# Ledger of designs, part 57: designed miniproteins, single chains, continued (2)

Each design is a single chain, and the fold is of that chain. pLDDT is the mean over its residues in the fold that is shown.

## One batch from the design tools (miniprotein)

Design m6100
Fold by ESMFold2-Fast:
Structure m6100 (fold): chain A 61 residues (1-61)
Amino acid sequence: MKEEIIKELGELIKKGREAIMRGDYKSAAEALRKAAELYKKLGNDEAAERALALADEMLAK
C-alpha cells in the first residue's frame, strides 16, 4: 500500500512540474491537491498543507 502511494505521488509531482513549465496552473493545482491527499495518507500533514497552499497559489495566478 505505502509503496503504491509513493509511486503515485512521484507521478503526480512529475505531472505538476510539467504543468507549471507549460503555464497550465489549473492542471498543476489539481496534481498538487491529489499529492496533498496522498501526503495525508502517509501521515505527512506538513507536506500536505504545503501542497494545498501551493495549489491555491497556482489558482490565484
Scores: mean pLDDT 80

Design m6101
Fold by ESMFold2-Fast:
Structure m6101 (fold): chain A 62 residues (1-62)
Amino acid sequence: MISGAEVASALAALGVDLSRISGEQLVLLAELLSKGASPREIIERTGLPLSEATVRRLQELL
């Protein structure tokens, strides 16, 4: 399973400002990525200020 720490590291590598993301959002993001949710579903469910392109890059890294 993908961990919240792995997601945080990948987001930082993509230049995403982690100060705008809560630990709760990171855990939810890791869960949705582990379940193979679409980029659109991830954005809708987490409320994260991320583009679909950024989520796709995150999926490629994990």
Scores: mean pLDDT 80

Design m6102
Fold by ESMFold2-Fast:
Structure m6102 (fold): chain A 86 residues (1-86)
Amino acid sequence: MEEKKKEFEKYVKDAEERVQNTLSAARALLEAGGDGLGFAKRAAEQIQQDVANKFTEEGKKVGDKIRQTLLDGAEALAAEHAARRA
C-alpha cells in the first residue's frame, strides 16, 4: 500500500507539471489566434481520465481537481485575451 502511495504522489506531481505546460501552450495558441481554450479543455479531460484510470478512487478526486485547475486557468487566459481585443 505504501508503494502505491509513492507512485500516486509522483504521478500527481507529473500531472501538475502537465497542467502548467498545457496552460503555457494554451496561452501561446491564444496569442497566435488559435483555439487555446478548446485545447486546454481537451487536455483537462485527457488528464482527468488518465489519473482516474490509473488510480480509481483517489485518482477521481485528484483528476477532478486537476481538471478544475486547468479550466479555471484557461478561462482566465481567455478573459485576458478578450480584454486585449485581439
Scores: mean pLDDT 76

Design m6103
Fold by ESMFold2-Fast:
Structure m6103 (fold): chain A 61 residues (1-61)
Amino acid sequence: MIDREGLLRGAEETHKKALEYADKGDFVKARTYAISAAILYAGAGEEEKALEFIREVDEKM
């Protein structure tokens, strides 16, 4: 079973994918991965990081 630390690592990996898709101009995939990463950050108790990440991806789009 994945602990909170595992969720944070998963969020970071998903975060990288979201930014990669945004860089490629695939905003649909970028947004999908960004939402997934934000959910993982929030699930790990990092609500502030989730909000900051959503804002960063939205600003780039």
Scores: mean pLDDT 76

Design m6104
Fold by ESMFold2-Fast:
Order: C-alpha cells, then sequence, then structure tokens
Structure m6104 (fold): chain A 63 residues (1-63)
C-alpha cells in the first residue's frame, strides 16, 4: 500500500512518485517478470520481499 511506497522512498532517497514511476517502467519492460522486479527492488533498493511486492502491486494498479 501507500506505506510500502513511503518506506521504499525513504530507503532509496527517491520521492514516492519517483518510486512508482521507476517500478512502472520496469514492469512495462518485456525483459522483466514481476518476480524479477521484486528481486531487483530487494537487491538494489534494500527492501524486504513484503515491501517490494506491495510496491509492485501499487505500481500495477496505475498501469
Amino acid sequence: GEEAVRRAAELTGLSPEQVLEAVETLLSSPAFSEDDVVAFLMREGGLSEEVARAVVEEARKRL
């Protein structure tokens, strides 16, 4: 939810909108599955799997 996006923004130094836009871009790529995007957010963003999946779900609602 919104709380997961805020936590991702704090951990990455991005705004909540920048987090959502970046994840939307990754989800729109044919090279990345949803699980690949979750794994990327965990490795590069330092997010837990729970937070990464919640951020991906919020981004998908905007597509």
Scores: mean pLDDT 80

Design m6105
Fold by ESMFold2-Fast:
Structure m6105 (fold): chain A 69 residues (1-69)
Amino acid sequence: MSETELEEARASLYLMGATIAKKQGDNELAIEYYEKAIEALERALEIDPEDEAARAALERLKKELEELK
């Protein structure tokens, strides 16, 4: 697994956690997981700035985070 793949996997795990927390009505925990997923995607883009998939995912997660606030 490359370092970029590891950060993308990390983001996916945090996103799953955010989805579960949101379904439980735990918006505080959901926000925490969204923020961690965003950090992982930002790290992936630091490693590979041309990763369009990571960039698109980052924009979507930032929008989802704003909707939870």
Scores: mean pLDDT 81

Design m6106
Fold by ESMFold2-Fast:
Structure m6106 (fold): chain A 66 residues (1-66)
Amino acid sequence: AEKLKEEAKKLFDEAVEAYEKGDIKRSTELLRKALALYHKAGMEDEGFKALKEVGERMIEIAREKM
């Protein structure tokens, strides 16, 4: 499970970078993949915390655009 946790962390980092570049769609896709890996690693709480923070900010950006 350790390798899955490391891969998930990299995907979350890439999601933040995509978000900073304004690629919201790409960032969301990366968050989804990271969560799947956290689930496989049995670290759902850490995945949930990361998703909650980044996801809320992304949702607010999407709402303002609409």
Scores: mean pLDDT 74

Design m6107
Fold by ESMFold2-Fast:
Structure m6107 (fold): chain A 96 residues (1-96)
Amino acid sequence: EIEKKVEELKSQLNDVKARGDRAVAELARVDPRTAAAFREQYDSLLNKAEEAIEKARKDPEKFEEYYKTAKSYIDQMQALVDAAEAYARRRRAELE
């Protein structure tokens, strides 16, 4: 079901985006250089994920290909955010 899968991808992307914005803010307080690098990588993956979701929606014949591509980018963003959150927590503990 294309419509539901696209909605699920958009929901996952919105969740990761909200978490990513929080992670950048927290990371910037403890390591501005790492925060800048994270933002650059995060924005690159976000653009690729959004592009893949749009292609999945517009091309039903290649839906599975674009769906897997979008999910892969969202999974990479999720891993990047998880790593940033863990790093920020560790750095905060070291500074306190």
Scores: mean pLDDT 84

Design m6108
Fold by ESMFold2-Fast:
Structure m6108 (fold): chain A 70 residues (1-70)
Amino acid sequence: NEEKAYEYYVLGIKYYKEGNYEKAIEYFKKALELNPNFYKAYAGLSKIYKEKFKDYEKAEEYEKKALELL
């Protein structure tokens, strides 16, 4: 369900803005569970892993997934 995936994505953004990066990741992953082609959720995951967790390898993996879906 694309609509529900987008709702989870919006929740991920909300938690990101609140500084709760673990919850943001959880909701971005839930969005991808409902819509595996949801490139915005991959982009959100990439940004958090790169900017907040400094996990550059995981960030690059998610960024590549987002670009493949564009």
Scores: mean pLDDT 86

Design m6109
Fold by ESMFold2-Fast:
Structure m6109 (fold): chain A 78 residues (1-78)
Amino acid sequence: SKKIEADFYLAEGNRAFKAGDYETAIKNYEKAIKLFEEAGDKEGVARAYRNLAEVYRKMGDFEKAEEYLKKAEEIIKE
């Protein structure tokens, strides 16, 4: 299941983020987004975008953090 695979990459991203490995967190969240999109899981896509926003905020990239938060909001906005 693509949804199970997406959940795996989201969990790996969360693990990397908790460890302070922001580069690995970003890569895993991006993979999770693609798989959640393929599965039609809008809630999963939005969650992964919010997690990306938090990574960029921790890195001091507030512009990218705002961008990813807006992407998450637009997905839920139906």
Scores: mean pLDDT 88

Design m6110
Fold by ESMFold2-Fast:
Structure m6110 (fold): chain A 67 residues (1-67)
Amino acid sequence: MTPFQKKLVEMAKEWLEKGKEALEKGDYDTAIKYFRKAINIASLGDEEGMKIREEAEKLLQEAETKK
């Protein structure tokens, strides 16, 4: 794991949290956008990135079904 991958994981977590806030507020379009951002960044990470991607994909599906 490179120091850069660790930074990407941190960025993915940030987008994931912003997506959760948007989802809680009923802003499904913004939530979908942020979860897609988290997924794209997390895919460049390591095993920890995979866990973030899994959670973001689950929440993205939830946001899309509620839209």
Scores: mean pLDDT 80

Design m6111
Fold by ESMFold2-Fast:
Structure m6111 (fold): chain A 60 residues (1-60)
Amino acid sequence: SEADIEKAKELAEKGLKLIEEGKYEEARELIKEAVELYLKAGDYDLAREVADQFIELATK
């Protein structure tokens, strides 16, 4: 649903900001929720993109 996509976007943005702050465990939980919401909404491309961004930033 559109509401699931909007919530996923907010969670992804907050999660990526937490990575920049070094709060990796909190970021991981928010990113996980965002990915699950994108998958529930059927947006596999956004789910993959957010997961890949987390992996890239968390491994630098």
Scores: mean pLDDT 81

Design m6112
Fold by ESMFold2-Fast:
Structure m6112 (fold): chain A 72 residues (1-72)
Amino acid sequence: KKEELEELLSLSIEELIGRILRLIGEILDYEKKVEEAKKKGDKEALEEAKKKIEEAKERLKLALEALRKKKP
């Protein structure tokens, strides 16, 4: 977690924004997969998609924190 934040702090502001946008897109994609899994009754796919959303949200939180530290 802290090591990942340090890596993010080494990126340029432009690279950080790009990563944030990619993570938002990933979260939206997995949220769509959650809805599809619910409609199919696929409990395994549902749990996997939820896990990926939580992982992406944690990474997004760190990227936003890094961006905040780089901003005035």
Scores: mean pLDDT 79

Design m6113
Fold by ESMFold2-Fast:
Structure m6113 (fold): chain A 63 residues (1-63)
Amino acid sequence: MLDQVKQTAQSILEDAEVFSDPESLEQVRELVEQAIEAAEQGDMDKALEYLRKAVKILQKSSN
């Protein structure tokens, strides 16, 4: 699971670098870092919640 969270986080960050404004990119970066940290601590529910929040920001900034 941790490797999957890291891979998903990297994909979200790569998309944010291409499609997001600088403020949204910073928010996405912070959220994916929190998701990785939660996953490393074994809190998968919290990790997924942070990833969902990052995706929502990415979706809004890319429209």
Scores: mean pLDDT 78

Design m6114
Fold by ESMFold2-Fast:
Structure m6114 (fold): chain A 72 residues (1-72)
Amino acid sequence: MSLEERQRARAEAAREGARALGGTEEQIEALAEAARVAAEAEALAEQGRVEEAIALAEAAAREAQAIIDALL
């Protein structure tokens, strides 16, 4: 799967999850963006850029958690 395909799939799943929790349009798109960043981190890890991948994954996880906390 290309990075673009992976990012699209993860963003769609995140939008579905945020929508199911009753998220606003802004919260839905913010969670989708966090999912896209997480997918980029996975691609970097596959390329052997482990330190960059960890930093990006941690940033995406923090953003996603903040949005989820706001939805609950």
Scores: mean pLDDT 82

Design m6115
Fold by ESMFold2-Fast:
Structure m6115 (fold): chain A 56 residues (1-56)
Amino acid sequence: MKEEEEKKKKEEDKEKAKILIIQLENSDPKAQEALLEEAKKILSEETLKIFEELLK
């Protein structure tokens, strides 16, 4: 179960990254900075790379 849970976490992290990007586009500058900080805390390093790629 734990190995399957880790796979699910990866899937969830990717979904969170997509949602955060949408929120960034709809947020004011202060909220965008807070969302970027949350993304770094919430997302795994692998998912963070995808997030950064989507942001640029």
Scores: mean pLDDT 69

Design m6116
Fold by ESMFold2-Fast:
Structure m6116 (fold): chain A 60 residues (1-60)
Amino acid sequence: MPLSEKERQAINAAAMARSENPNASDEEIIEETARRTGVSKETARRALEKLKEAEAYQRS
């Protein structure tokens, strides 16, 4: 449950990237998140996964 400041920034960047380009692939969102925040692609992918999980729970 400890969310680092970098992880929080990555999740926010992923959310913004998806919002700005809803047709972007997951890989494109991961690259944009890593580019914006300077985190690794692995951290960016985890951020996107967490964002998607939160959205999935919101729907059901």
Scores: mean pLDDT 77

Design m6118
Fold by ESMFold2-Fast:
Parts: sequence; structure tokens; C-alpha cells
Structure m6118 (fold): chain A 61 residues (1-61)
Amino acid sequence: SLMEEIERLEKEFDEVVERGVELARKIRAGDTSVQPEYDKVLAEAKEIQKRIKALYEELEK
């Protein structure tokens, strides 16, 4: 169901956000070697948010 897909994506989003927070902490501490991984995590988070929004829009139809 659409709700099950949304719940799965929300769980994936939480996991991606937690990873992003750890990478951002490393960058602020001066470890810029993780910047490419951080950029990928941000892109993944944005993609998940877009997909969640699309599923909610489908649910409202």
C-alpha cells in the first residue's frame, strides 16, 4: 500500500539524516575528506523527500 511505502521511506530518511549529521560533525571538525560522501547523503535525502511528497500527493487523489 502507499502508506507502507511512505513508512518505509520515512524510516530510510531517518537513517540517512543520522548519517548526514555524523558526516557534518566530521566536516566541522576539519575532516573535509568526507565531503563527497556528505554531498551524496544530501542528494539521497532530497530524493527520499521528493518520493515521500509524490506518494502523499497520490494518496490525496
Scores: mean pLDDT 85

Design m6119
Fold by ESMFold2-Fast:
Structure m6119 (fold): chain A 68 residues (1-68)
Amino acid sequence: MQEELDKEVLIALAEIFLGIAKSEGNETDAKIFEETVKRLEEAFRAGASVEELQKILDEGIKKIREAS
């Protein structure tokens, strides 16, 4: 139960970051987070671990830092 909730929280965080990027007009960040959300949802459906989902989110954040 708790692990499943932690996975949902990671997806929700990525969705929040996407929403912020869109509201600020940062199209590059928005596209990167949109891709990250899709990857997280796909991995979640495949039964990925919390660690695997965290890694996907971390990779998205790295791309944002490199694009800035």
Scores: mean pLDDT 80

Design m6120
Fold by ESMFold2-Fast:
Structure m6120 (fold): chain A 93 residues (1-93)
Amino acid sequence: SLLEEGKKLMEEGQEYFYEKDYEKAIELYEKAIELFEKAGDKESLARALTMLGAAYFELGDYEKAIEYYEKALELDPDNEAAKAGLEEAKKKL
């Protein structure tokens, strides 16, 4: 299913993130986002957007990190990881 495929891409992206291959993590998170959008799963979409923001933050692209954290918070206003990431990214600008 789209949701199962998206979750697998998120797991693979997370492994690349831990290896500090943020460009590969971004590619996998972007693919997961497309699948979660098609599935209509707002919770998984918010998580994927938060992870995409974190990957851009690690690359030093703070403007993109802010963009994706804000998108995650539009879907899930209570997402603590996205809130923390947004605050930290804003301090870098």
Scores: mean pLDDT 90

Design m6121
Fold by ESMFold2-Fast:
Structure m6121 (fold): chain A 109 residues (1-109)
Amino acid sequence: HMERREVPVKLEITARSEPGEGPSWAGVVVKATAELKPEDAGAIVRGELELRLKNPKAEFVPVLYTSPPVEARLDASGKVTVTLYGAGTAIATREDAELELKMRVFVER
């Protein structure tokens, strides 16, 4: 049992999709940047990726990748900045499928 604290992140999302004559695919990549407190140096930082289908009539199979957890470290300017990456791919039966991707970032003690 570890204590977890969610931290605010800056998200940069790149979405790509390709239509098909059957299942179509949609791919998204998220870059999450967290600016932490100097006291968080040495803590483990973990990303949790969430992928949702916004169109409830489309079927999809999500495949998710999240960067492994990283140790927070002080940089030369005395700041603690952590960058995590996530990627999601869905195969949908309809070309009008809309994906919503977000990443939550937690500091574990």
Scores: mean pLDDT 70

Design m6122
Fold by ESMFold2-Fast:
Structure m6122 (fold): chain A 70 residues (1-70)
Amino acid sequence: SKAIEAYKKAIELNPNFAEAHYELGKALLAENKLDEAGKEYQTASELYSSNPAKANSIAVQGAKDIAAAK
């Protein structure tokens, strides 16, 4: 997918870009790559460590998105 390639490139340029990890997780879900999507959501959550509420929100939303894809 061009979208997955674009987000992976964005992460190569800025590995701490939490939004790019979140968007990559969503794109991986669209391709039914649940384990990879979960890893990217977890990374995005960890990168929001300066905002625990945002980090928790991303982790919860990621878990819901993955559950809905099954």
Scores: mean pLDDT 77

Design m6123
Fold by ESMFold2-Fast:
Structure m6123 (fold): chain A 71 residues (1-71)
Amino acid sequence: MVSNDELALALSNMILGIAKSISKTLSKEEQLKLFEEAKEKIEKLAERLGASEEVKKEMLERLEELKKELE
């Protein structure tokens, strides 16, 4: 029904949504640690689901957008 790429994007969006929700209550140091954890989890998720390089790139770009938004 959903492709592995679509599932990977959906799950990465959930991770980013959770990170964004809690980041507003965190210090700058804690936000940086949160982004490091989110990046690692997203990369592992992409590998586990066999996501395409294009989708993996999109997932990482969304993480960078969130990081810039919290700056």
Scores: mean pLDDT 76

Design m6124
Fold by ESMFold2-Fast:
Structure m6124 (fold): chain A 101 residues (1-101)
Amino acid sequence: SAELKKDVAMFLATLQIHAIEQQVVAAILAENPNDKEKVARAREILDEVRDIVLEGIEKDDPEAAIARLEALRASVPEEDTLTRQAIDAAIELLRDIVSEM
């Protein structure tokens, strides 16, 4: 059913974004174990990324979600390459999930 496909897609998106967040946090802490502020900012941004991705799947509007993710990416400082790359990965994930639905 279409409902089951969306539920599965949202579940998989949640798991994959959580994995991306854990990789970003680990990378930040590997460079500087005391950079709790950068970790907190990355978590806040990736929580917003998750919400945008899930809304895109639920509303069947991936184009609007991708535009919001691209705007969010542009708001991230250029020196924060890890968070920008995580947003890029989330955009790719959303495109891949939607292509399978």
Scores: mean pLDDT 88

Design m6125
Fold by ESMFold2-Fast:
Structure m6125 (fold): chain A 74 residues (1-74)
Amino acid sequence: VVKSLENIPPEVEEAFRKRDIKALEEIIKKDPENALAYEELGRLTKDPEKREEYYRKALELDPENLLAQAELKA
């Protein structure tokens, strides 16, 4: 259980988001074939370039991933 800061400044919001992404990065290190972890990284990542790369990885691992297909097809 963790305490969240209310009315988060932009700097703290960015750090919070980075922690979530880091947890997902650890998931893919343990299970690099986890397409869902890459999909979630794509959703949470603010950086459009990284988001596209995560969706590409998700699609490579799971060609039936409709969300990744839609994001990359457009």
Scores: mean pLDDT 66

Design m6126
Fold by ESMFold2-Fast:
Structure m6126 (fold): chain A 77 residues (1-77)
Amino acid sequence: SLEELAKKLADEYGAKTVVLAPPENGLRIAEIVGGKFVGVYEGLAFVVTDKPLTEEEIKKAFEAGAKAIYSDGKFIL
């Protein structure tokens, strides 16, 4: 599931936040959340940051094509 993938990546990278998106959206989402586009796993780009996202950053990431966000222990669709 997207939740299991996001949790795995958060643990692997020591990140407080993981954003999963189509690969073509990864760089834009990294700019929005102040994070790093790390790579692609199973066809999804993942962006990580060491901080929780604000509600505005979450909204903008979804507007930019994010499929799922794991932030501060919460999974968001």
Scores: mean pLDDT 87

Design m6127
Fold by ESMFold2-Fast:
Structure m6127 (fold): chain A 69 residues (1-69)
Amino acid sequence: MAELERALAEVEKTIGPEVAELVRQAADSLIAGDLETAAKYLSQIAEKNLTPEQIAAVKRALGAAARAA
């Protein structure tokens, strides 16, 4: 979805491609209904010790994925 792609581009810009890829994997898993795989990627994101601004960008992307699911 265009909303998800815009949010993922913001994650890549503010945090970097590694976290953007983890967020994309979590988002794709949420859309597919694979909550176990989504939880695994979300745990990896949490381990990155993100700033509040970076967490807000991740939340926007995951919110877009949840609305698409």
Scores: mean pLDDT 80

Design m6128
Fold by ESMFold2-Fast:
Structure m6128 (fold): chain A 74 residues (1-74)
Amino acid sequence: MWSEEELLTFLKISSKLDDYVDELAKKRGLSQEERDVLRAKAHLEAKKIIDQLRAEGKPIDEEEVFKKAMEAVE
């Protein structure tokens, strides 16, 4: 199970990803439903990256995780 610190980091990243996806959706003229799908994809990628870093015993860098998760919605 994730630590409280890891969960808080994920929540911070998720909030930043939501803001990014919202602006991307506006730029692309996406529906609310399409935006929500992109948000979900970004969140799942962030979780996947954090799970991989944990498995490798590496520190979770908020900036790095955010950048890699953004790539998943481009």
Scores: mean pLDDT 81

Design m6129
Fold by ESMFold2-Fast:
Structure m6129 (fold): chain A 55 residues (1-55)
Amino acid sequence: PEEVLAKAEEARAVASPEQLAVAREIGERLREIGDGLDKALKEGKSLEEALPGAK
């Protein structure tokens, strides 16, 4: 139910600035990986070739 999501949002809102900064950095890393995979797939590359350490 939506009540569970609302509670999770409230918990996020009361987190310290330091905790939010760490969570934000993790989110940015995951987004960069996703963007790289999407671009590589459109160029016809394999998933292994899309990962930063695969070459």
Scores: mean pLDDT 66

Design m6130
Fold by ESMFold2-Fast:
Structure m6130 (fold): chain A 68 residues (1-68)
Amino acid sequence: SMEEELEKAKKLLESFPNVKVERIGKDKLVATTTLSVEQQVGMALRLIGDFPGLEVKVEGDTITATAK
């Protein structure tokens, strides 16, 4: 289910150092990082690869994953 996919995605993001993850409602995750832009893009690509049902965006120090 999408709920289970979001929970798995949250656990993946929380496994990275210097990442704080919040769940907003039942369909969105917001991760705040102190990582470089290149590292954030790498994390976003991993999310897209592992969770194709999520729309992933990188803006500043924030990565957002939303259920499609």
Scores: mean pLDDT 79

Design m6131
Fold by ESMFold2-Fast:
Structure m6131 (fold): chain A 81 residues (1-81)
Amino acid sequence: SELRREALYYEAEGALYTMSGTIYEKQGDLKGAIESYEQAAKAFRLAAEKARQAGDDELAKIAEQAAKVAEEKKKELEKEL
């Protein structure tokens, strides 16, 4: 379905932002890492919403968990600022 395709697109976007966050974190760019993880969390939440609308509960749960991990990482790094 169109909705499942959208969910997969946003999940991929979230994964790319997570990768960017990890790279910035390794370089000591805390602000870049925080912004990247924030974008990852937003993308994963959109993926979860689209997956749920498509009836793909498994994909929705995976995306929701990924969003929580990204949000927790963002909050952890914000404490270092």
Scores: mean pLDDT 89

Design m6132
Fold by ESMFold2-Fast:
Structure m6132 (fold): chain A 55 residues (1-55)
Amino acid sequence: SAEYRARAEESREAARELREEAERLKESDPVKAAQLYTAASILEAAAEFEEELAK
């Protein structure tokens, strides 16, 4: 469905923003950076699942 495709795109965009934030923080706050990388990975997995449901 179009809704699941849109959600997948939003999840991938959010994951990209979280990775960019993590890269900025990796030297000053490595714990926060690790948490953001983990959150981005979860969103990427969610996007893959949503893309599968869109078929």
Scores: mean pLDDT 85

Design m6133
Fold by ESMFold2-Fast:
Structure m6133 (fold): chain A 66 residues (1-66)
Amino acid sequence: DAAEREREAQLLQIRQRLLQEVVAKAKAGVPDERAELWRRAVEEGDPEAAQALLDRIRAEAEAELE
């Protein structure tokens, strides 16, 4: 339980940083696959794009942590 909570806290911090980077790139018009998913989710209201972005950020956070 303690180890799981510690892992979740670390993953949350990494995910927050990655999401902020994606939002910044999307607003700056930088060509980035995650930034395009964010634009589709926010501008087109695409729930599949929103889920794909969240899944990708989660996977990248897990890879970065390990």
Scores: mean pLDDT 81

Design m6134
Fold by ESMFold2-Fast:
Structure m6134 (fold): chain A 68 residues (1-68)
Amino acid sequence: TEAARRLIVDRLRALGLSEEEAERVAEEVIELLKQNRGKEAAELLMRHGLSPEEANRLLTEVYLLLSR
């Protein structure tokens, strides 16, 4: 969970989000993924500046970290 959160936070901060904003978005993304709402998680990431390809790549990495 912590590794997945950090990966999302670091990516969003690179796009210009504050640490606080990035942490809120990361928590929401992880919660959506735990509910099998991956499409909504991708849409959330895209609203914050990720391309569809970038969002799907990040979600794949996050899924692998959450399955550990």
Scores: mean pLDDT 83

Design m6135
Fold by ESMFold2-Fast:
Structure m6135 (fold): chain A 60 residues (1-60)
Amino acid sequence: MSAELNAALAEALQRIWADPRLTEAQKVAVARRLVEAKESFKTPEEVFELADRLIAEATA
């Protein structure tokens, strides 16, 4: 991945781990799903869009 994509992934993971709406198990699941999709990301925006969607799905 590019440096920009790696930085975006690290930032998204920090936001997931800091999110008070998520349980520890949900944080692990969301983080795992995001990391598994890392090779599909083409822009930093796609990283944050997937992270936001996964958090929304976990908290629904």
Scores: mean pLDDT 80

Design m6136
Fold by ESMFold2-Fast:
Structure m6136 (fold): chain A 82 residues (1-82)
Amino acid sequence: MPMEEGPDVTAAQDAGVTKEDQEFRLRALAERAKYLEEEEKKLEKEAEKVLSKEELEELKKEFEEKKKLIEEAKKKVEELEK
């Protein structure tokens, strides 16, 4: 038979996400969003001195895509509330 230890941690999430688990995920996503905003500002400030304008626009697009993914993840976690 397959190991029962493996599904123990998975079953805890499948059996029902606790309110604390959802709040933890939302906090983690909020912290990641803040971190990306600060890193984006810092990198733009530094990159303006060494990168071309086109390279800066590509860097900004990458950060915008990462922020969008975090926002979509936050929405999905909020929608998963039972």
Scores: mean pLDDT 67

Design m6137
Fold by ESMFold2-Fast:
Structure m6137 (fold): chain A 56 residues (1-56)
Amino acid sequence: DELEKISKLIGEILRLIGEILDLERELEKNPDDEKLKEELEELKKKLEEKMEELKK
């Protein structure tokens, strides 16, 4: 079912957005935390990949 696939993908995208927002808030409090910066970049990359899947 295509709608189920889209629904799952949207759920994954929303989860990633939530995690990114949480990490951005933590990084705002701890701007020198290199691990948070790396984790944020990894999540942003995953979000881009999922957004590209949604476009197809």
Scores: mean pLDDT 82

Design m6138
Fold by ESMFold2-Fast:
Structure m6138 (fold): chain A 84 residues (1-84)
Amino acid sequence: MELVEELERKVEETVELLRRAAEAARAGDLERALELIREAERVAQEAIPLLQEVSKIDPEAAQEALERLAEAQRELGEALEEAE
C-alpha cells in the first residue's frame, strides 16, 4: 500500500511536469519546455523501481500509472507538434 502511494506521488509529479512542459511549448518557450522535460525524466527514473515493485503486488495500480504517464506523454507530443 505504501509503495503504491509512493508510485502515485512520483507519477503525479511527472505528469504535472509534462503538463507544464506542454504549456511552455504551446507558448513558444521551447527552452523552458526542455528544462521541464528533463525534470520529468529525472522523476520518472525514480518511479521505475517503484513501478516494478508495485507491478508484483498491485498490477492494476501499476497499469493505471503507466496509462497516466502515456497520456501525459501524448499531450506533450501534440503540444510540441503544434509549436512547430
Scores: mean pLDDT 83

